Designed miniproteins, single chains. Designs and how they scored, part 16

Each design is a single chain, and the fold is of that chain. pLDDT is the mean over its residues in the fold that is shown.

## One batch from the design tools (miniprotein)

Design m529
Fold by ESMFold2-Fast:
Structure m529 (fold): chain A 101 residues (1-101)
Amino acid sequence: VSDEEVEKFVNEALENNKKAKSVGERRLIEIRGFASPEIGIEAAIEVLELEPLSPIVFDGDYAAILARKDGEEVFLVASTSLEPIPLEVIRRLTGKVLASK
C-alpha cells in the first residue's frame, strides 16, 4: 500500500463523515478498502495524528477503535470493502470498543 493510496482512503473517509455521522455523542470516521481492517485503523491513526484510547476490536472484515483528536473522542471503524459499513455493524463494534475501554 502506497502513502498516496493511504492518504486517499483516509481523505475519502473524512469527506463521507462531513455528513454528520455520529455514534451517541462521538464522531464516527469510516475507513474503507484496505487489505485488512487493522491496516486501515493504523493508517488513520498515523495520517490523522490520533491518540488511541482503547485496544483495536476485530469482527471479521471489520475493526474499530476509540481515539482522540484535538481533545475530541472519535470512533474509527475500518472495513476491507469499499461498500458502506452497515449501521448494525457500527453499533455492535462501537459497543465492544466502549466495553474494552
Scores: mean pLDDT 73

Design m530
Fold by ESMFold2-Fast:
Structure m530 (fold): chain A 90 residues (1-90)
Amino acid sequence: AEEAIQAVREDPEAAAEALKKMLETGMPKFKEQLAKLPKEKQIEALDKAIEYLEELKELAEEFGLPEEVIELIEEAIEELKKEKEEVLKK
């Protein structure tokens, strides 16, 4: 998490490809691990993941990463927000 934020600051172009791969491969695994946690821990993990992705989006916009990468981050944020709403309803 911190390594990805630092990479965006140091090399935005290289970070774009790494972020795309992380979102495409990491999101399914994150959701699988999330489902194994108690409700309280699911909410904590979702809040931290949303916060992290919102910080990445702000950095991506600041450093001029491709629109495609910014859109992928926004889609991931929306997906996690919907997951949090479903957890809260349980």
Scores: mean pLDDT 76

Design m531
Fold by ESMFold2-Fast:
Order: sequence, then structure tokens, then C-alpha cells
Structure m531 (fold): chain A 101 residues (1-101)
Amino acid sequence: MAAEAERRREEVVRRLAELLRRNDLEGFLAELRRYATEVLGLSPEAVEALLAVARELAAARDTVAPETIARMAVALAEAARAGSSAEELRQAAATQLANAR
């Protein structure tokens, strides 16, 4: 319900998609780490679990649109904030990739 939070989410998605379009994988992971740590307040362990899954998502950037991968990565970060385990994040990513095809 916070318009500011939604706008911030859209800004992060845009930045992540731009980095993926430039084939800047390290920049993509660094921006996602910044969002997870500074905005979402995730623990270091949760951040590392998220980034491991995000690397697998980014590997699909030749078959899945960068904007779609960026939205998936942000959704996984929010799921991690809600208490999802590393395995749950991995399963969610696999399901999202299968649906994106």
C-alpha cells in the first residue's frame, strides 16, 4: 500500500534489467545485494542464498527477457524478507523460469 515502496521496487527492477541488458552480471548482483541489505534488511546468510539463486536466473538471460529476470529477482528478495528458506527460493526460481520458458 505504500506508493513510495512500489516506486522504489520499480526503480530497482529497472536498474537490474538495464545491467542485464548490458551483460553486467556483477553489477546486477551488486545492485540486488544493495537492495536486499540496505532496503529489505536481509541477514548476510539470506543475502548469499538470494544471490546464489539470482545467478541461476541471470544464466537464463539468453532465453528470458532481462525485465522478467529482474522482476523475478526482486520477488525472490521479497520472499526472503518474508522468511523463505534457500531451498524455497530455489524452487520458486525454478517454477518462475519454467513459466517464462
Scores: mean pLDDT 81

Design m532
Fold by ESMFold2-Fast:
Structure m532 (fold): chain A 121 residues (1-121)
Amino acid sequence: DTPLEKAIESLSEEEKKKLLEIAEIIVNGTEEEGIEALRKFLKELEKKKKPKEVMVAALAVYVAVMITGKVTLDPTITGEDLAANREAAIRAFRRAAELAEEFGLDDLAETLRLMAELLSR
């Protein structure tokens, strides 16, 4: 199990349901609706004083859902997923980086920006 998978497993059943609802908004709604839904979820996690690792896991799910188009809590992204959905991946990494910075996840924000830049070159 990866640290991200373990962090997702640490979510309550209600938090998992809410994150799956957000995944559906990401796939079927607008990009802004997905970001706003995720922002509200992250604010709720912050108010509950959840570990930063849980917020990182939620952002990883957002990136995976954006790239794969699958309604899932699985944060796994393959090289084939990145190659097939390169433009979506660049957008996902950039949007996730902005949201990560908003919540003080500066190391994650920098990593996500670097991933977007590498894919855009």
Scores: mean pLDDT 85

Design m533
Fold by ESMFold2-Fast:
Structure m533 (fold): chain A 120 residues (1-120)
Amino acid sequence: SPALKAAEEVIKVVKEMLDKLQDIIDETIEKNVSKEEFQKRVIEVLNEGLARLEALRPQIPAEYQPLVDEIINLIKEMIKALKDPSLSKDELIDKTITILLKIKELVLEMEEKVVEEKLK
């Protein structure tokens, strides 16, 4: 169904965003990338993901809207935290990892609902 395809596209968009964020975290730790470069790269990925999710929002079935809204709110929370000049590089990395793990949990819940719907 078009609704199911929209839910699958959301999962794909979020997974791509999560993979890019993990790569940025790993490279930042391994290569000692600056706080400013980390902030820039993470914000770019989050803004791209947010734009893609907002574009998909009108096609998302009502039953998935709460999960998508929660993911969007977590992305906005992360962007806000990244713009806080008082946070150290390590604190920003830790906050990014914490929010990334929360988004991963929501994606798994959405995947389970999609699988259940396909079995009907």
Scores: mean pLDDT 88

Design m534
Fold by ESMFold2-Fast:
Structure m534 (fold): chain A 90 residues (1-90)
Amino acid sequence: MSREEFVELVERAAEEVREAAKRSEELKKKYGEEAKEQAERYEAAARAALAAGDERRAAVALLQLAGAYAALGKTEEAERAVEEARRLAA
């Protein structure tokens, strides 16, 4: 994947996460338990990627984590994960 394609992917995913966060109560009710497990796995993946210096892998894991946080209704955490992913993609 090219750098431009990766940046576009990150921006598109960021928009999707923000839209998901707006419907957080419905998403939390439907996907809350699965999202908790996914958040734990993606958090570990993001930490491992950051420790390894793999910024692209870290950004992808952070976007996945943001999606899981949005599904849990954790809007602030989701937004922070998105912003960190954007910073790494830049």
Scores: mean pLDDT 75

Design m535
Fold by ESMFold2-Fast:
Structure m535 (fold): chain A 88 residues (1-88)
Amino acid sequence: SSAAEKLAQKGKEYLEAGRKAFENGAYDTALRSLENAIEYYNKALSLKDTPELRQNLAEAYELMGRVYEKQGDHEKAAYYYELARQYK
């Protein structure tokens, strides 16, 4: 697999970890996992821009927004929802 594929796969692993943490109410763990997912997806995107990768990045940003919503940080939630829209 290419370097971009390996980075995207790592991003996917962190996205799923973040989703699981969110579902379990572990919001700080979810944020850390999603930050890592976004970092790996951005690195992959810099090597190869694909619709699939942009969609995965949008999902990560939307989930960040949902975590901040649950924490009552509506300003940060709105910020991440706006970032997600840019990748749709």
Scores: mean pLDDT 90

Design m536
Fold by ESMFold2-Fast:
Structure m536 (fold): chain A 93 residues (1-93)
Amino acid sequence: SAKEEAFEEIERLVKEGKISEETAKKLKEELSKVKDENVLKAVAELLRQYPNPKPAAEIAKELGVSRKTVYEAELLIDTIIGMEEIKRGVEKL
């Protein structure tokens, strides 16, 4: 499933040191709430290419989804990663 693929990409990013274990836990928690399979497909592909994904239009064409779906996936990922970075910054104060 697209959710399983996204979870595999999250684990890979932790192993490669690209995201923290805390960020990975939050990503998995929030993705478990997502019901739209096309958004989950876009999330998996964006995480596969993280941190430098292809343009949303190209990803949309390759996956057969709308550009809006890719933008929704980008917003979800960026919001979670950004919030976890802010939390870590505050914890250092």
Scores: mean pLDDT 84

Design m537
Fold by ESMFold2-Fast:
Structure m537 (fold): chain A 92 residues (1-92)
Amino acid sequence: EKKEELEKLKEALKKIMEAIKYLKKEENFEKALELVKEALKVAPEEVHPLLEKAIEYIKKYIETKDKEYREKAIELLNEAGEKIGEKIKELE
């Protein structure tokens, strides 16, 4: 049902945007990681590779404190969010 698909897309987008906020504020990176993992469960298959890579970079950032991994994670999350946003517009 289009309504259920739309709700899942909106949930995924919300979680991705929240994760980006935590990463940008340098707050609670474990929560950012959790939010991306939750988004992966409801996100469309086409963005799964982007979210999986973002998870890897967030984990590397937690381990290394290297800002490069944070920047790469944010970039991938923004790309996934844009793709999900396009799907939402198509279904609305």
Scores: mean pLDDT 84

Design m538
Fold by ESMFold2-Fast:
Structure m538 (fold): chain A 97 residues (1-97)
Amino acid sequence: GVPKSFVEAAQQLGVPQEKIEAVVKFLDSYQIGDPHRKQKAAELAASLDLPQEVVLDLLNDFENGKLNANDLLARLLAASKPGVTVADIEEAVKKLV
């Protein structure tokens, strides 16, 4: 499952709860080689108010080893609120663990 520290960090930074839940639901159901990859990416992008291409680019980087699971999670949560950066998520997580 998604680490609780990332959920708590996103909540502290004011990421909307429904967007946090959309990211968690996606990552709990997503696997490399998922036959519904494009559909799941489109649904997540709609939930986050993002272009589908942004989500697909992050999934490509995850699938080719450029991002680990925590990197993917931090980037999706940061993208869910204007003004929140990946560094903001990572620093908030460090304070919780």
Scores: mean pLDDT 85

Design m539
Fold by ESMFold2-Fast:
Structure m539 (fold): chain A 97 residues (1-97)
Amino acid sequence: SMKERDIKELNDVIEGLNKVIELIKSGDVETAILQLEKLVEYVRRLAETSPKGDVLREVAELLEQAIEALKNGDYDRAISLLNEAIERLKKAVEELK
């Protein structure tokens, strides 16, 4: 169903963000930035067709702020922003169930 597809797509973003957090914690910051840039593009594309488009646009903004924080060496701020994005996505998944 379309609902099952939408839930899967949001969960794929959550999994991607958790992998980025692990890259930051392991010191692979350059790979984390590249993965976040790909996730921003993916999330913005999803927002065009998703019933949770508003949440996805807010998530994209949080991810862009996290990229800036990583580039400035503020890794704790970046992880905080990514966790905020994950919580917003989890709430969106529950609202689609």
Scores: mean pLDDT 90

Design m540
Fold by ESMFold2-Fast:
Structure m540 (fold): chain A 56 residues (1-56)
Amino acid sequence: SDEELEASALYLGHLLEIPGLEDVIDEAQFEELKAIASKSKFELSELNEPLKRLLA
């Protein structure tokens, strides 16, 4: 649902704010997270700051 997609994107935004996350998980997994975040339908209105930076 839209609410769940939004919540997931916000959560991913917070995860991507963690410094050194890419050093803990595989680079391929990190790229997958970025790809999922960029698929978010609500790119303009509901994005957290970290997620906006990722998509920029």
Scores: mean pLDDT 56

Design m541
Fold by ESMFold2-Fast:
Structure m541 (fold): chain A 70 residues (1-70)
Amino acid sequence: STEEIIKKIVDEIVEEMRELLKTKSFEEVAEETFKKFEEKIKKNKLSREEETKAWELLNERGGEILEEYE
């Protein structure tokens, strides 16, 4: 389902963020992961609405990571 695809994309990006944050600054990690996220959205041919939902989920989960590293 589309929901499973969105969850998988977000899960993969979140895990990569956690790994990269061990050695890179937040700015470097954000730039790298945002680019990869956009590429995954395009590859999976998500609609504008599905892309919006994926970004919302990424921002929610990314916020949780930031709170853990404050």
Scores: mean pLDDT 79

Design m542
Fold by ESMFold2-Fast:
Structure m542 (fold): chain A 96 residues (1-96)
Amino acid sequence: KEEIKKEVEEILKKAEEAEKVGKEALASKSEEARELGKELLEGARRLRELAKKALEALEKGDLELAKAYLDLALGQKENLEKGIERAKKLLEEEKA
């Protein structure tokens, strides 16, 4: 289904955002922001792995397995979104 491919694209876009914010947080003087940066980079890597596995399952015609990997990726995406917001807030606080 094209729906699975579209959801995978959204997941990859979120992983890219997490990587960018994570790199910015790693350059921070705040230890808390640097720790979040490490978590965001690791989370982005895990999201890409799950997206890859979902696409591989889809290409092999295993729709159920593709959906299972997609569901895991969506859970990871939600956690990354919370981490991104926290990291952005810490980076703004350092500029004040």
Scores: mean pLDDT 83

Design m543
Fold by ESMFold2-Fast:
Structure m543 (fold): chain A 100 residues (1-100)
Amino acid sequence: SNLEKAVELFREMVEELVEEFRDKIPEEKLKELRELAERAAREILEKNYSVEEAEDLMMRVYTLFMDYLSSSPEVSQEERDEAAKRFSEKFREIVEILEK
């Protein structure tokens, strides 16, 4: 289904971001982000959320990730900007799949 495909891309995106910042964000925060993302993915699939509800839940995970980047002294502004850009590009792809 389009929902399952979108959720799989969302999981892939979170794992790529976690791997990229594994040495700059504390492991406890990365674990919390992974657990929140997996919970979000499961909830979207189990409750058969609308496109808007799925997008809202995914954006909450993104907001937490950006807060972690902003609070991490080892992450530069340029790295935060590039991470936000990559997330926006991947999220647009996810939304396009959800809206099909």
Scores: mean pLDDT 82

Design m544
Fold by ESMFold2-Fast:
Structure m544 (fold): chain A 70 residues (1-70)
Amino acid sequence: SLEEEARKLIEEGRKKISELVDNGAPKDEIINVLKELREKVVPLLEQVDPERAAAFKEWIDEQIEKVKKA
């Protein structure tokens, strides 16, 4: 299902971001991973639950902003 696929992508994406942060990766690299996660997940969620898709996009945008300010 699209919901299951989105959930797996979110879990994998969070693990990847955590690993990059722990390894001291450049901010631009972390931001790029967040953007890729948004681009992959949002279209899947929009087909299942548009409100959840909007919330996820907002959350990613907040994470990007935090990384830029860190």
Scores: mean pLDDT 85

Design m545
Fold by ESMFold2-Fast:
Structure m545 (fold): chain A 66 residues (1-66)
Amino acid sequence: SAAEAAAERRLEGGIAALQSSDPVIRAVARHELRSLGLSDEEIAELEAGKPSKELRERLIERIKSL
């Protein structure tokens, strides 16, 4: 669905920004992901890189519900 695609794009954008070499871009990404309802623990898992498929699907579903 359009809502699912939009949620997925928002999450992928945030994940990509968390992997930036620029600390300012990473800080902005953390703030944006928190605004989408992600916990600090979930954001830390994304920052560690290579989140599980299960975590990604759960986060997309939660973002879609906003």
Scores: mean pLDDT 81

Design m546
Fold by ESMFold2-Fast:
Structure m546 (fold): chain A 72 residues (1-72)
Amino acid sequence: EKEKKAKEILKLSELLLSGNKEDMLEGIEELYEKGLLSEEEKKRLVDIIENNPNDIESINELLAPSFKSFID
């Protein structure tokens, strides 16, 4: 189970760091489906990705608490 989570985190990180808007939005949707993002957090991240998809640092900062919760 933890190994599966680690693989999913890596896949999500690749999607979110891709700089590809569609892949980044897919990663956000997967996090939301897993309950790692609230509806409000999802909306904010979607807005950032749609306006600044190359702002990877800000996206990572916003996702860091959710990833930490998921892997712990």
Scores: mean pLDDT 70

Design m547
Fold by ESMFold2-Fast:
Structure m547 (fold): chain A 109 residues (1-109)
Amino acid sequence: MSAEDLMRLAARGAGELVQAAKEILGPDARVEVVSTKVSDKEAEVRLRVTAPDGRQVDITVRVKAENGKITVEVRVEARGLTPEQIEALLAHAREVADRMRAEGEKLAA
């Protein structure tokens, strides 16, 4: 895989989680790119989604390609969400991570 492939995969996963966060926070939620990092071995995207009422979701998506193995890490941190909203968001994060691993393994083959 190239650095471009890793970044595209990370950006897609991050985008899916932004949509999930907006389903909870509402359509007027603001999306901020906190940081992006890319190399031939790793891509990381950090995003923040903030509702007008101050509720916030921080999303980190990291993809590594090392020794023929794809590793995907998805982290979600939430402020001002209910336990049920947090559980729903974490469920989406798990599904996104699983899809990204499968897609990354196909790109590495």
Scores: mean pLDDT 84

Design m548
Fold by ESMFold2-Fast:
Structure m548 (fold): chain A 79 residues (1-79)
Amino acid sequence: MEAAIETALAAGLSEEQARQLVDLIQKMYDAEKAGDIESALKYAGQAADLLKQAIEQGVIDEAGAEAVVAAALAGMEAA
């Protein structure tokens, strides 16, 4: 989880945006593990919307967004 926040900050997200994004990805992963596909899709959509807004504002590019998501998922699998 900390590595995902560090990746998000390095990509150009604010600390608040980085924490919010990682929290949404964590909630998505936890919902998938619980078999709650509806909640997993909801949190995935919220995370995608946050990333789209950051890309549109020029804060992060698409490659940076992919790196943040990959780091967050890897951190959850390791936990």
Scores: mean pLDDT 78

Design m549
Fold by ESMFold2-Fast:
Structure m549 (fold): chain A 68 residues (1-68)
Amino acid sequence: KEELKKRAIELLDKVIDKVKKTMSGSKGASLYTSAQLLKVAVDITDDEKDLQTILEAAESFLEELGVK
């Protein structure tokens, strides 16, 4: 559970960092905002299923940004 939160935050921080360095315009703003909202969701969520969903979303954002 705590491990899932740490992993999700790690991936979301990578999304935010990549967006800040490589993207501009509405697509960059959208990904940045989504990643920030998911970080808030991780902080307030204790359900493992919901944390898994957030982790999967973070992985999808990284794939979209070309980060494996």
Scores: mean pLDDT 75

Design m550
Fold by ESMFold2-Fast:
Structure m550 (fold): chain A 97 residues (1-97)
Amino acid sequence: SSADEFLEKVLKKAKELKEKIKETIKKFKKNGAPQSIIDELESLLKEVEDLIRDIEQTLKDSSLSERQKILFGIGAALRLIGIEFDLELLEKKFNSL
């Protein structure tokens, strides 16, 4: 369905963001970032992992209508934008130290 295609695109973006966060954590640890910044990055990693799980569950849920899946997908996409913004702020915060 068009709803499942939309959710699969959001899932792909979430998985790409997860890998970017993991790479950022490795880079920041190597460059001696404070533990407080690493903890904030680990929190963002958990948030994207939870979102991936929720998208995968929504894709598998045959009880949900197309409309319910679209509304969930819109919310998930907005949450990804927020996580990406928070990641960029953490990158700027470390570069300012």
Scores: mean pLDDT 90

Design m551
Fold by ESMFold2-Fast:
Parts: C-alpha cells; structure tokens; sequence
Structure m551 (fold): chain A 77 residues (1-77)
C-alpha cells in the first residue's frame, strides 16, 4: 500500500510540475496572441490562462493530499 501511495504521489508531483509548465506556456502564448491579433485574441488567451490556473490549483491540491497521506503512513510505521 505504501509503495502504491508513493507511486501516486510521484505521479501527482509530475502532474503538478507539468501544470506549472503548461500555465507558463499558456501565458507566453496568450501574450503573443494579444500582441499579434489584438484584443479579441487577448480574451481567448485570458480564458486559456484561467483554465491552466485551475488545472494547476487542482494538481497542487492532489499532490498535497497524497503527500500528507504518505507522511502519515510513514510515521505510523
């Protein structure tokens, strides 16, 4: 069970880091689109950034929950 939880925590950590990278990439793309195509593209970019931020928040919460659970099991054993 601990081995499975460690694997899940590692996968959640990778997803968290991927979400951070995705947010950064989305912000750069949104800035580029706004510069190239103007206010209409800025609106689309802002929506994409908001979605990427929500995914990051979700990934962070999942990673924190799994890390906390793993910590409790390791201390109990």
Amino acid sequence: EIAKLKKEAEEAKEKYHQAEADLFTTQVQAEGLAKTYGPEAQKVGDEAVAKAQAELDKAKDEYNALTSKLEQLLKAS
Scores: mean pLDDT 82

Design m552
Fold by ESMFold2-Fast:
Structure m552 (fold): chain A 76 residues (1-76)
Amino acid sequence: MVTISDSADEAATDPTAYSALIPKELQTKENFEKLKEWAESKGLEAKANPGSYLLVKAETLEEAEKILRELLSLLL
């Protein structure tokens, strides 16, 4: 028997979605636009949330890490 909370659903979190925290110093509209455009150019779905994070979807963790690493490099 296992009892868990039913508060978590697919609508809340996509299991193929990975996120990276963006430092406040780099949280500018221009930076978010660049990250979003880069991801879209790769055929990926990306969402930039001003003031918090960048969300990227990938099929594997390894692929997600490579994508996030490249995106962070764009911000230097």
Scores: mean pLDDT 57

Design m553
Fold by ESMFold2-Fast:
Structure m553 (fold): chain A 96 residues (1-96)
Amino acid sequence: SARERARELLRRAEELIREAEEALRAGDYARAGELLARAVGLALEALLLDPSLREEVLRLLERAEELLEKLRDSEEGREAFLREMERNRPLLEALA
């Protein structure tokens, strides 16, 4: 079902957030940026499939924003995030 698929996407997004935190601790800013953008994409896809998950998606996006703030001074991290976020353009347009 769409709800089951949305829940699986959110679970995968949570896993990517944890991987991004590990990448940040290891100083791999490019990987952290890529993982954060991928997590955002999965969360947005989950929201489109099941709008009732809005609150859970917003909490995940808040965590992603906090981690992105830690990448603010990393050019490699910012560039990796922005490149991967471009793949999320259709999802962002669908939610606008």
Scores: mean pLDDT 87

Design m554
Fold by ESMFold2-Fast:
Structure m554 (fold): chain A 80 residues (1-80)
Amino acid sequence: MAEKIFEELLEELKEMGKTEEAKKIEELLKEGKISITLAIMTALTILSKSEEGLENLKAMMELEGVSEEVKKEVEEIVEK
């Protein structure tokens, strides 16, 4: 079920012209660098552009022990 939600979010990002961002999130998930939950949260943060969503995303990355390199990539994706 989570995989279907993620695919639908990726499709919406591509429809908004955010194809590069969608591809980056998918690559990070496929490489096992982020969880499916974090991938979904990243896509939702891009779609909503909310400050609260960005803060929640940062908190989740810290909670899941995501590497500093991957944290930087995720922040670059959402800040565009």
Scores: mean pLDDT 80

Design m555
Fold by ESMFold2-Fast:
Structure m555 (fold): chain A 91 residues (1-91)
Amino acid sequence: SNAESAQALLDNIEKGLEKLKKLGELEEKQRLELFTIAVLAKEVVEAAKKGDEDAFIKKLESMSEEELIEYAEKLAEEREEAKKIKELFLE
């Protein structure tokens, strides 16, 4: 499913980014983009577990890049998993 693919992608991103972050090779913009993707992919997985995947994806598709970033940042304030992703990418 799309949710399983998103979870696999998230797991691979998290593993790769822990290594790259230690090297200091990622610029702030790249870290912000990867943070946003990782948070939203995790939320798609969580929505799929509740049967709300399609509704959540439609919501994301209606948003601009700036709105997606703001939404990911808001989720990092409200959810422990998203907060951990923020710490991994942005500290």
Scores: mean pLDDT 76

Design m556
Fold by ESMFold2-Fast:
Structure m556 (fold): chain A 80 residues (1-80)
Amino acid sequence: SAEQEALKARIDELTARLLALLERMRARASPEEQAIIDQAMAHLQQLRAQQLQLAETDPATAARGIAVLEEEVATLEALL
């Protein structure tokens, strides 16, 4: 549906924003911190896949979760 496509676009946008933040942190990180960030980036891709599945099976729950994360990421972006 159009609503599911819009929700998937929001998930992809949120993922891109989080990856951009992690890349910025990685550029300033020690080798040990870079390893942790690389792990976080891999986990983020797995979480994206899970959220895309949730958008298909329970779009209302997915939309609520994504809205909360969008607000939290916007707050984090403003602080960094």
Scores: mean pLDDT 85

Design m557
Fold by ESMFold2-Fast:
Structure m557 (fold): chain A 69 residues (1-69)
Amino acid sequence: AFTPEEFALLAAAVLALDPDRSGRVSVADLLARHDLPPRLRAAVRAADTDGDGTINYIALLAEVAASLA
């Protein structure tokens, strides 16, 4: 399961990359962040199921948050 620290890191990263709060973020931009642990990198890659290079980070954050329970 993910940790609260991993959720906080992911939330901070997506908010920094999407100041307009569109709910979408580039996979490449997220993976370029050196502060994301391997488990979060794997989750980001898995969230891009169609390989279009963008993900719905609202859904990803909800999935990570659900794993904390």
Scores: mean pLDDT 75

Design m558
Fold by ESMFold2-Fast:
Structure m558 (fold): chain A 90 residues (1-90)
Amino acid sequence: LAARLAAGLRATAAYIEALAKAGKKEELLRAAKQLLEYGKRALERRLPPEVLAAVADALEVAAEAAEKAGDKELAEELRKMARELREAAE
């Protein structure tokens, strides 16, 4: 399960990067917000450390994409969640 979840999160990060390269700002911001909500749930459910680390990695990718899209507030929320997930994975 953990390996499949981590693979899915890597695919989600790649998708967000692709949206950023294509200039699809609205879709990118929606995907980033969905990933943020997933991160909150992952932390609450105390998913395995390897999954929390994978979510944190994906959130960092989403934060960079959101910042480049002009949503600095969302980027900061994504980075904060990524830090909390990394701390929980330690």
Scores: mean pLDDT 84

Design m559
Fold by ESMFold2-Fast:
Structure m559 (fold): chain A 64 residues (1-64)
Amino acid sequence: SDAEKAAAGAGKAAAGSTDRAAGALSAVYMQHKEFGEEAGRAAAEGARKGGGGDEALQWMLKGS
C-alpha cells in the first residue's frame, strides 16, 4: 500500500542519516576522539528528536 511504501521510505531515510553520521564519526575517531564522540552524540540526538539527518548533517558541516 502507499502507506507501507511511505513508512519504508521514512525508515530508510532515518537509517541513512544515522549511517552517514556513524561513518563520519568512524573516520574522525582515528584522528580526534573528542570530535568523533561529539559527532556521534549529535547524530544520536538528531535521530532521537526525529530530525533525522538534518541535525547530523549540520553538525558535520560545522566541522566541530
Scores: mean pLDDT 55

Design m560
Fold by ESMFold2-Fast:
Order: C-alpha cells, then structure tokens, then sequence
Structure m560 (fold): chain A 100 residues (1-100)
C-alpha cells in the first residue's frame, strides 16, 4: 500500500538523518561518512526493489541525487565534512516534509 511505502521511506530517511547527526557529534572520519552514505544507497535500492512503484523510484532518485551531490563535494571538491553533512541533512528534512 502507498501508506506503508511512504512510512518505510520516511523511516529510512529519519534513520540516516540520525546516523549523520551522530557522525557529526562524534567527529567521524570521511571514510566513516562515506560508509554511511553507501549504506543509505543500498537501503534505497532495497526499497525500490521491494515496492517497484514510480512514486518510490522518484523519491529514491531524489534522495540518491542528494547523496551523490554530498559524495562529490566531499571526494572531488574537498569541502568541509560538517558543511556538507549539514546541507545533506537539511535537504533530507525538506524532502521528508514534502512527502509527509
């Protein structure tokens, strides 16, 4: 059902916002942050495979774009971890508000 799909998607976003906030608090390394972001991508793929709807695919692509932008800024542009994570969390919270 669309309600169950939305709830699992919002829960996944909340779980990773929490992990990113904890990583900031703990002064986690770039490698640890990249591991969290890779795990987030893996869980998005699992939700798309589980539900296989256009709505879930569209939402997953929006989150994937935010993650890809964060990874590019960290790895290629060498931007500050704190700044990039703050921007990613803000983007995820905004997306959550739009879906809720």
Amino acid sequence: SSSKEKQEFLQLIDDFIQKLKEAQKNKSSLEEILSILNSFEDELVKLVEKYNTQEVRDLALRVSDLIADAIRKLVIDKESLDKVIDNLIAGLEELKKEVS
Scores: mean pLDDT 86

Design m561
Fold by ESMFold2-Fast:
Order: C-alpha cells, then structure tokens, then sequence
Structure m561 (fold): chain A 99 residues (1-99)
C-alpha cells in the first residue's frame, strides 16, 4: 500500500514524529476519523520526504538525513527552523507538515 511504501523511505522515528504531531492536533481540535488520520499521516510522510529532497537539492545532505531519521530533539523544530533558513519551498513544506 502507499503508506507502507512511504514508511519504507523514512525511519520509524520519523513516522512516530508525524503521528505525535497528528496526536497534538487531535488534542487541540478533536479526534479525527480513522480514514482522515491515515490520509493525514500519508501527507505528512510525503512532506517529510519532499523536505528532505529540498534540503538535499540545496546541498544540505546532513539536514536531509536528520529529517528522514526523525532524530535529534524534535523533527518539528528542525522543520520550522530549517525550512525558514532554506528558502520558500522548504518553508512551505515545513509549514504544512507542522500545521
């Protein structure tokens, strides 16, 4: 399935981070339906991959790997800070993933 293919392209830590962001959204705005949650997870994982590719294209390979691994303090902090520093495309992707 699509979700399985996306999960294979990122670390489990990155998947868990996207799930944690979705759980934080649910805590503030109410529970998502299961289908809606799965769709949001798929979109979040795509944004992680797209952000990593954007950083790689900018010559920032170490940051691309950090995003894909979901490692460090918080991938959300990476996405916010690194997206702003890397230009409008990376910032737009980071905003979608963190929102």
Amino acid sequence: AELERLRAQVSEAAVERVRALLAAVEARHGEMAEEERERALILGLRDVIDLAEAFRAAGREELAEAVLRGSGEAIAAYLIELGRASGPESEAIARRLVA
Scores: mean pLDDT 69

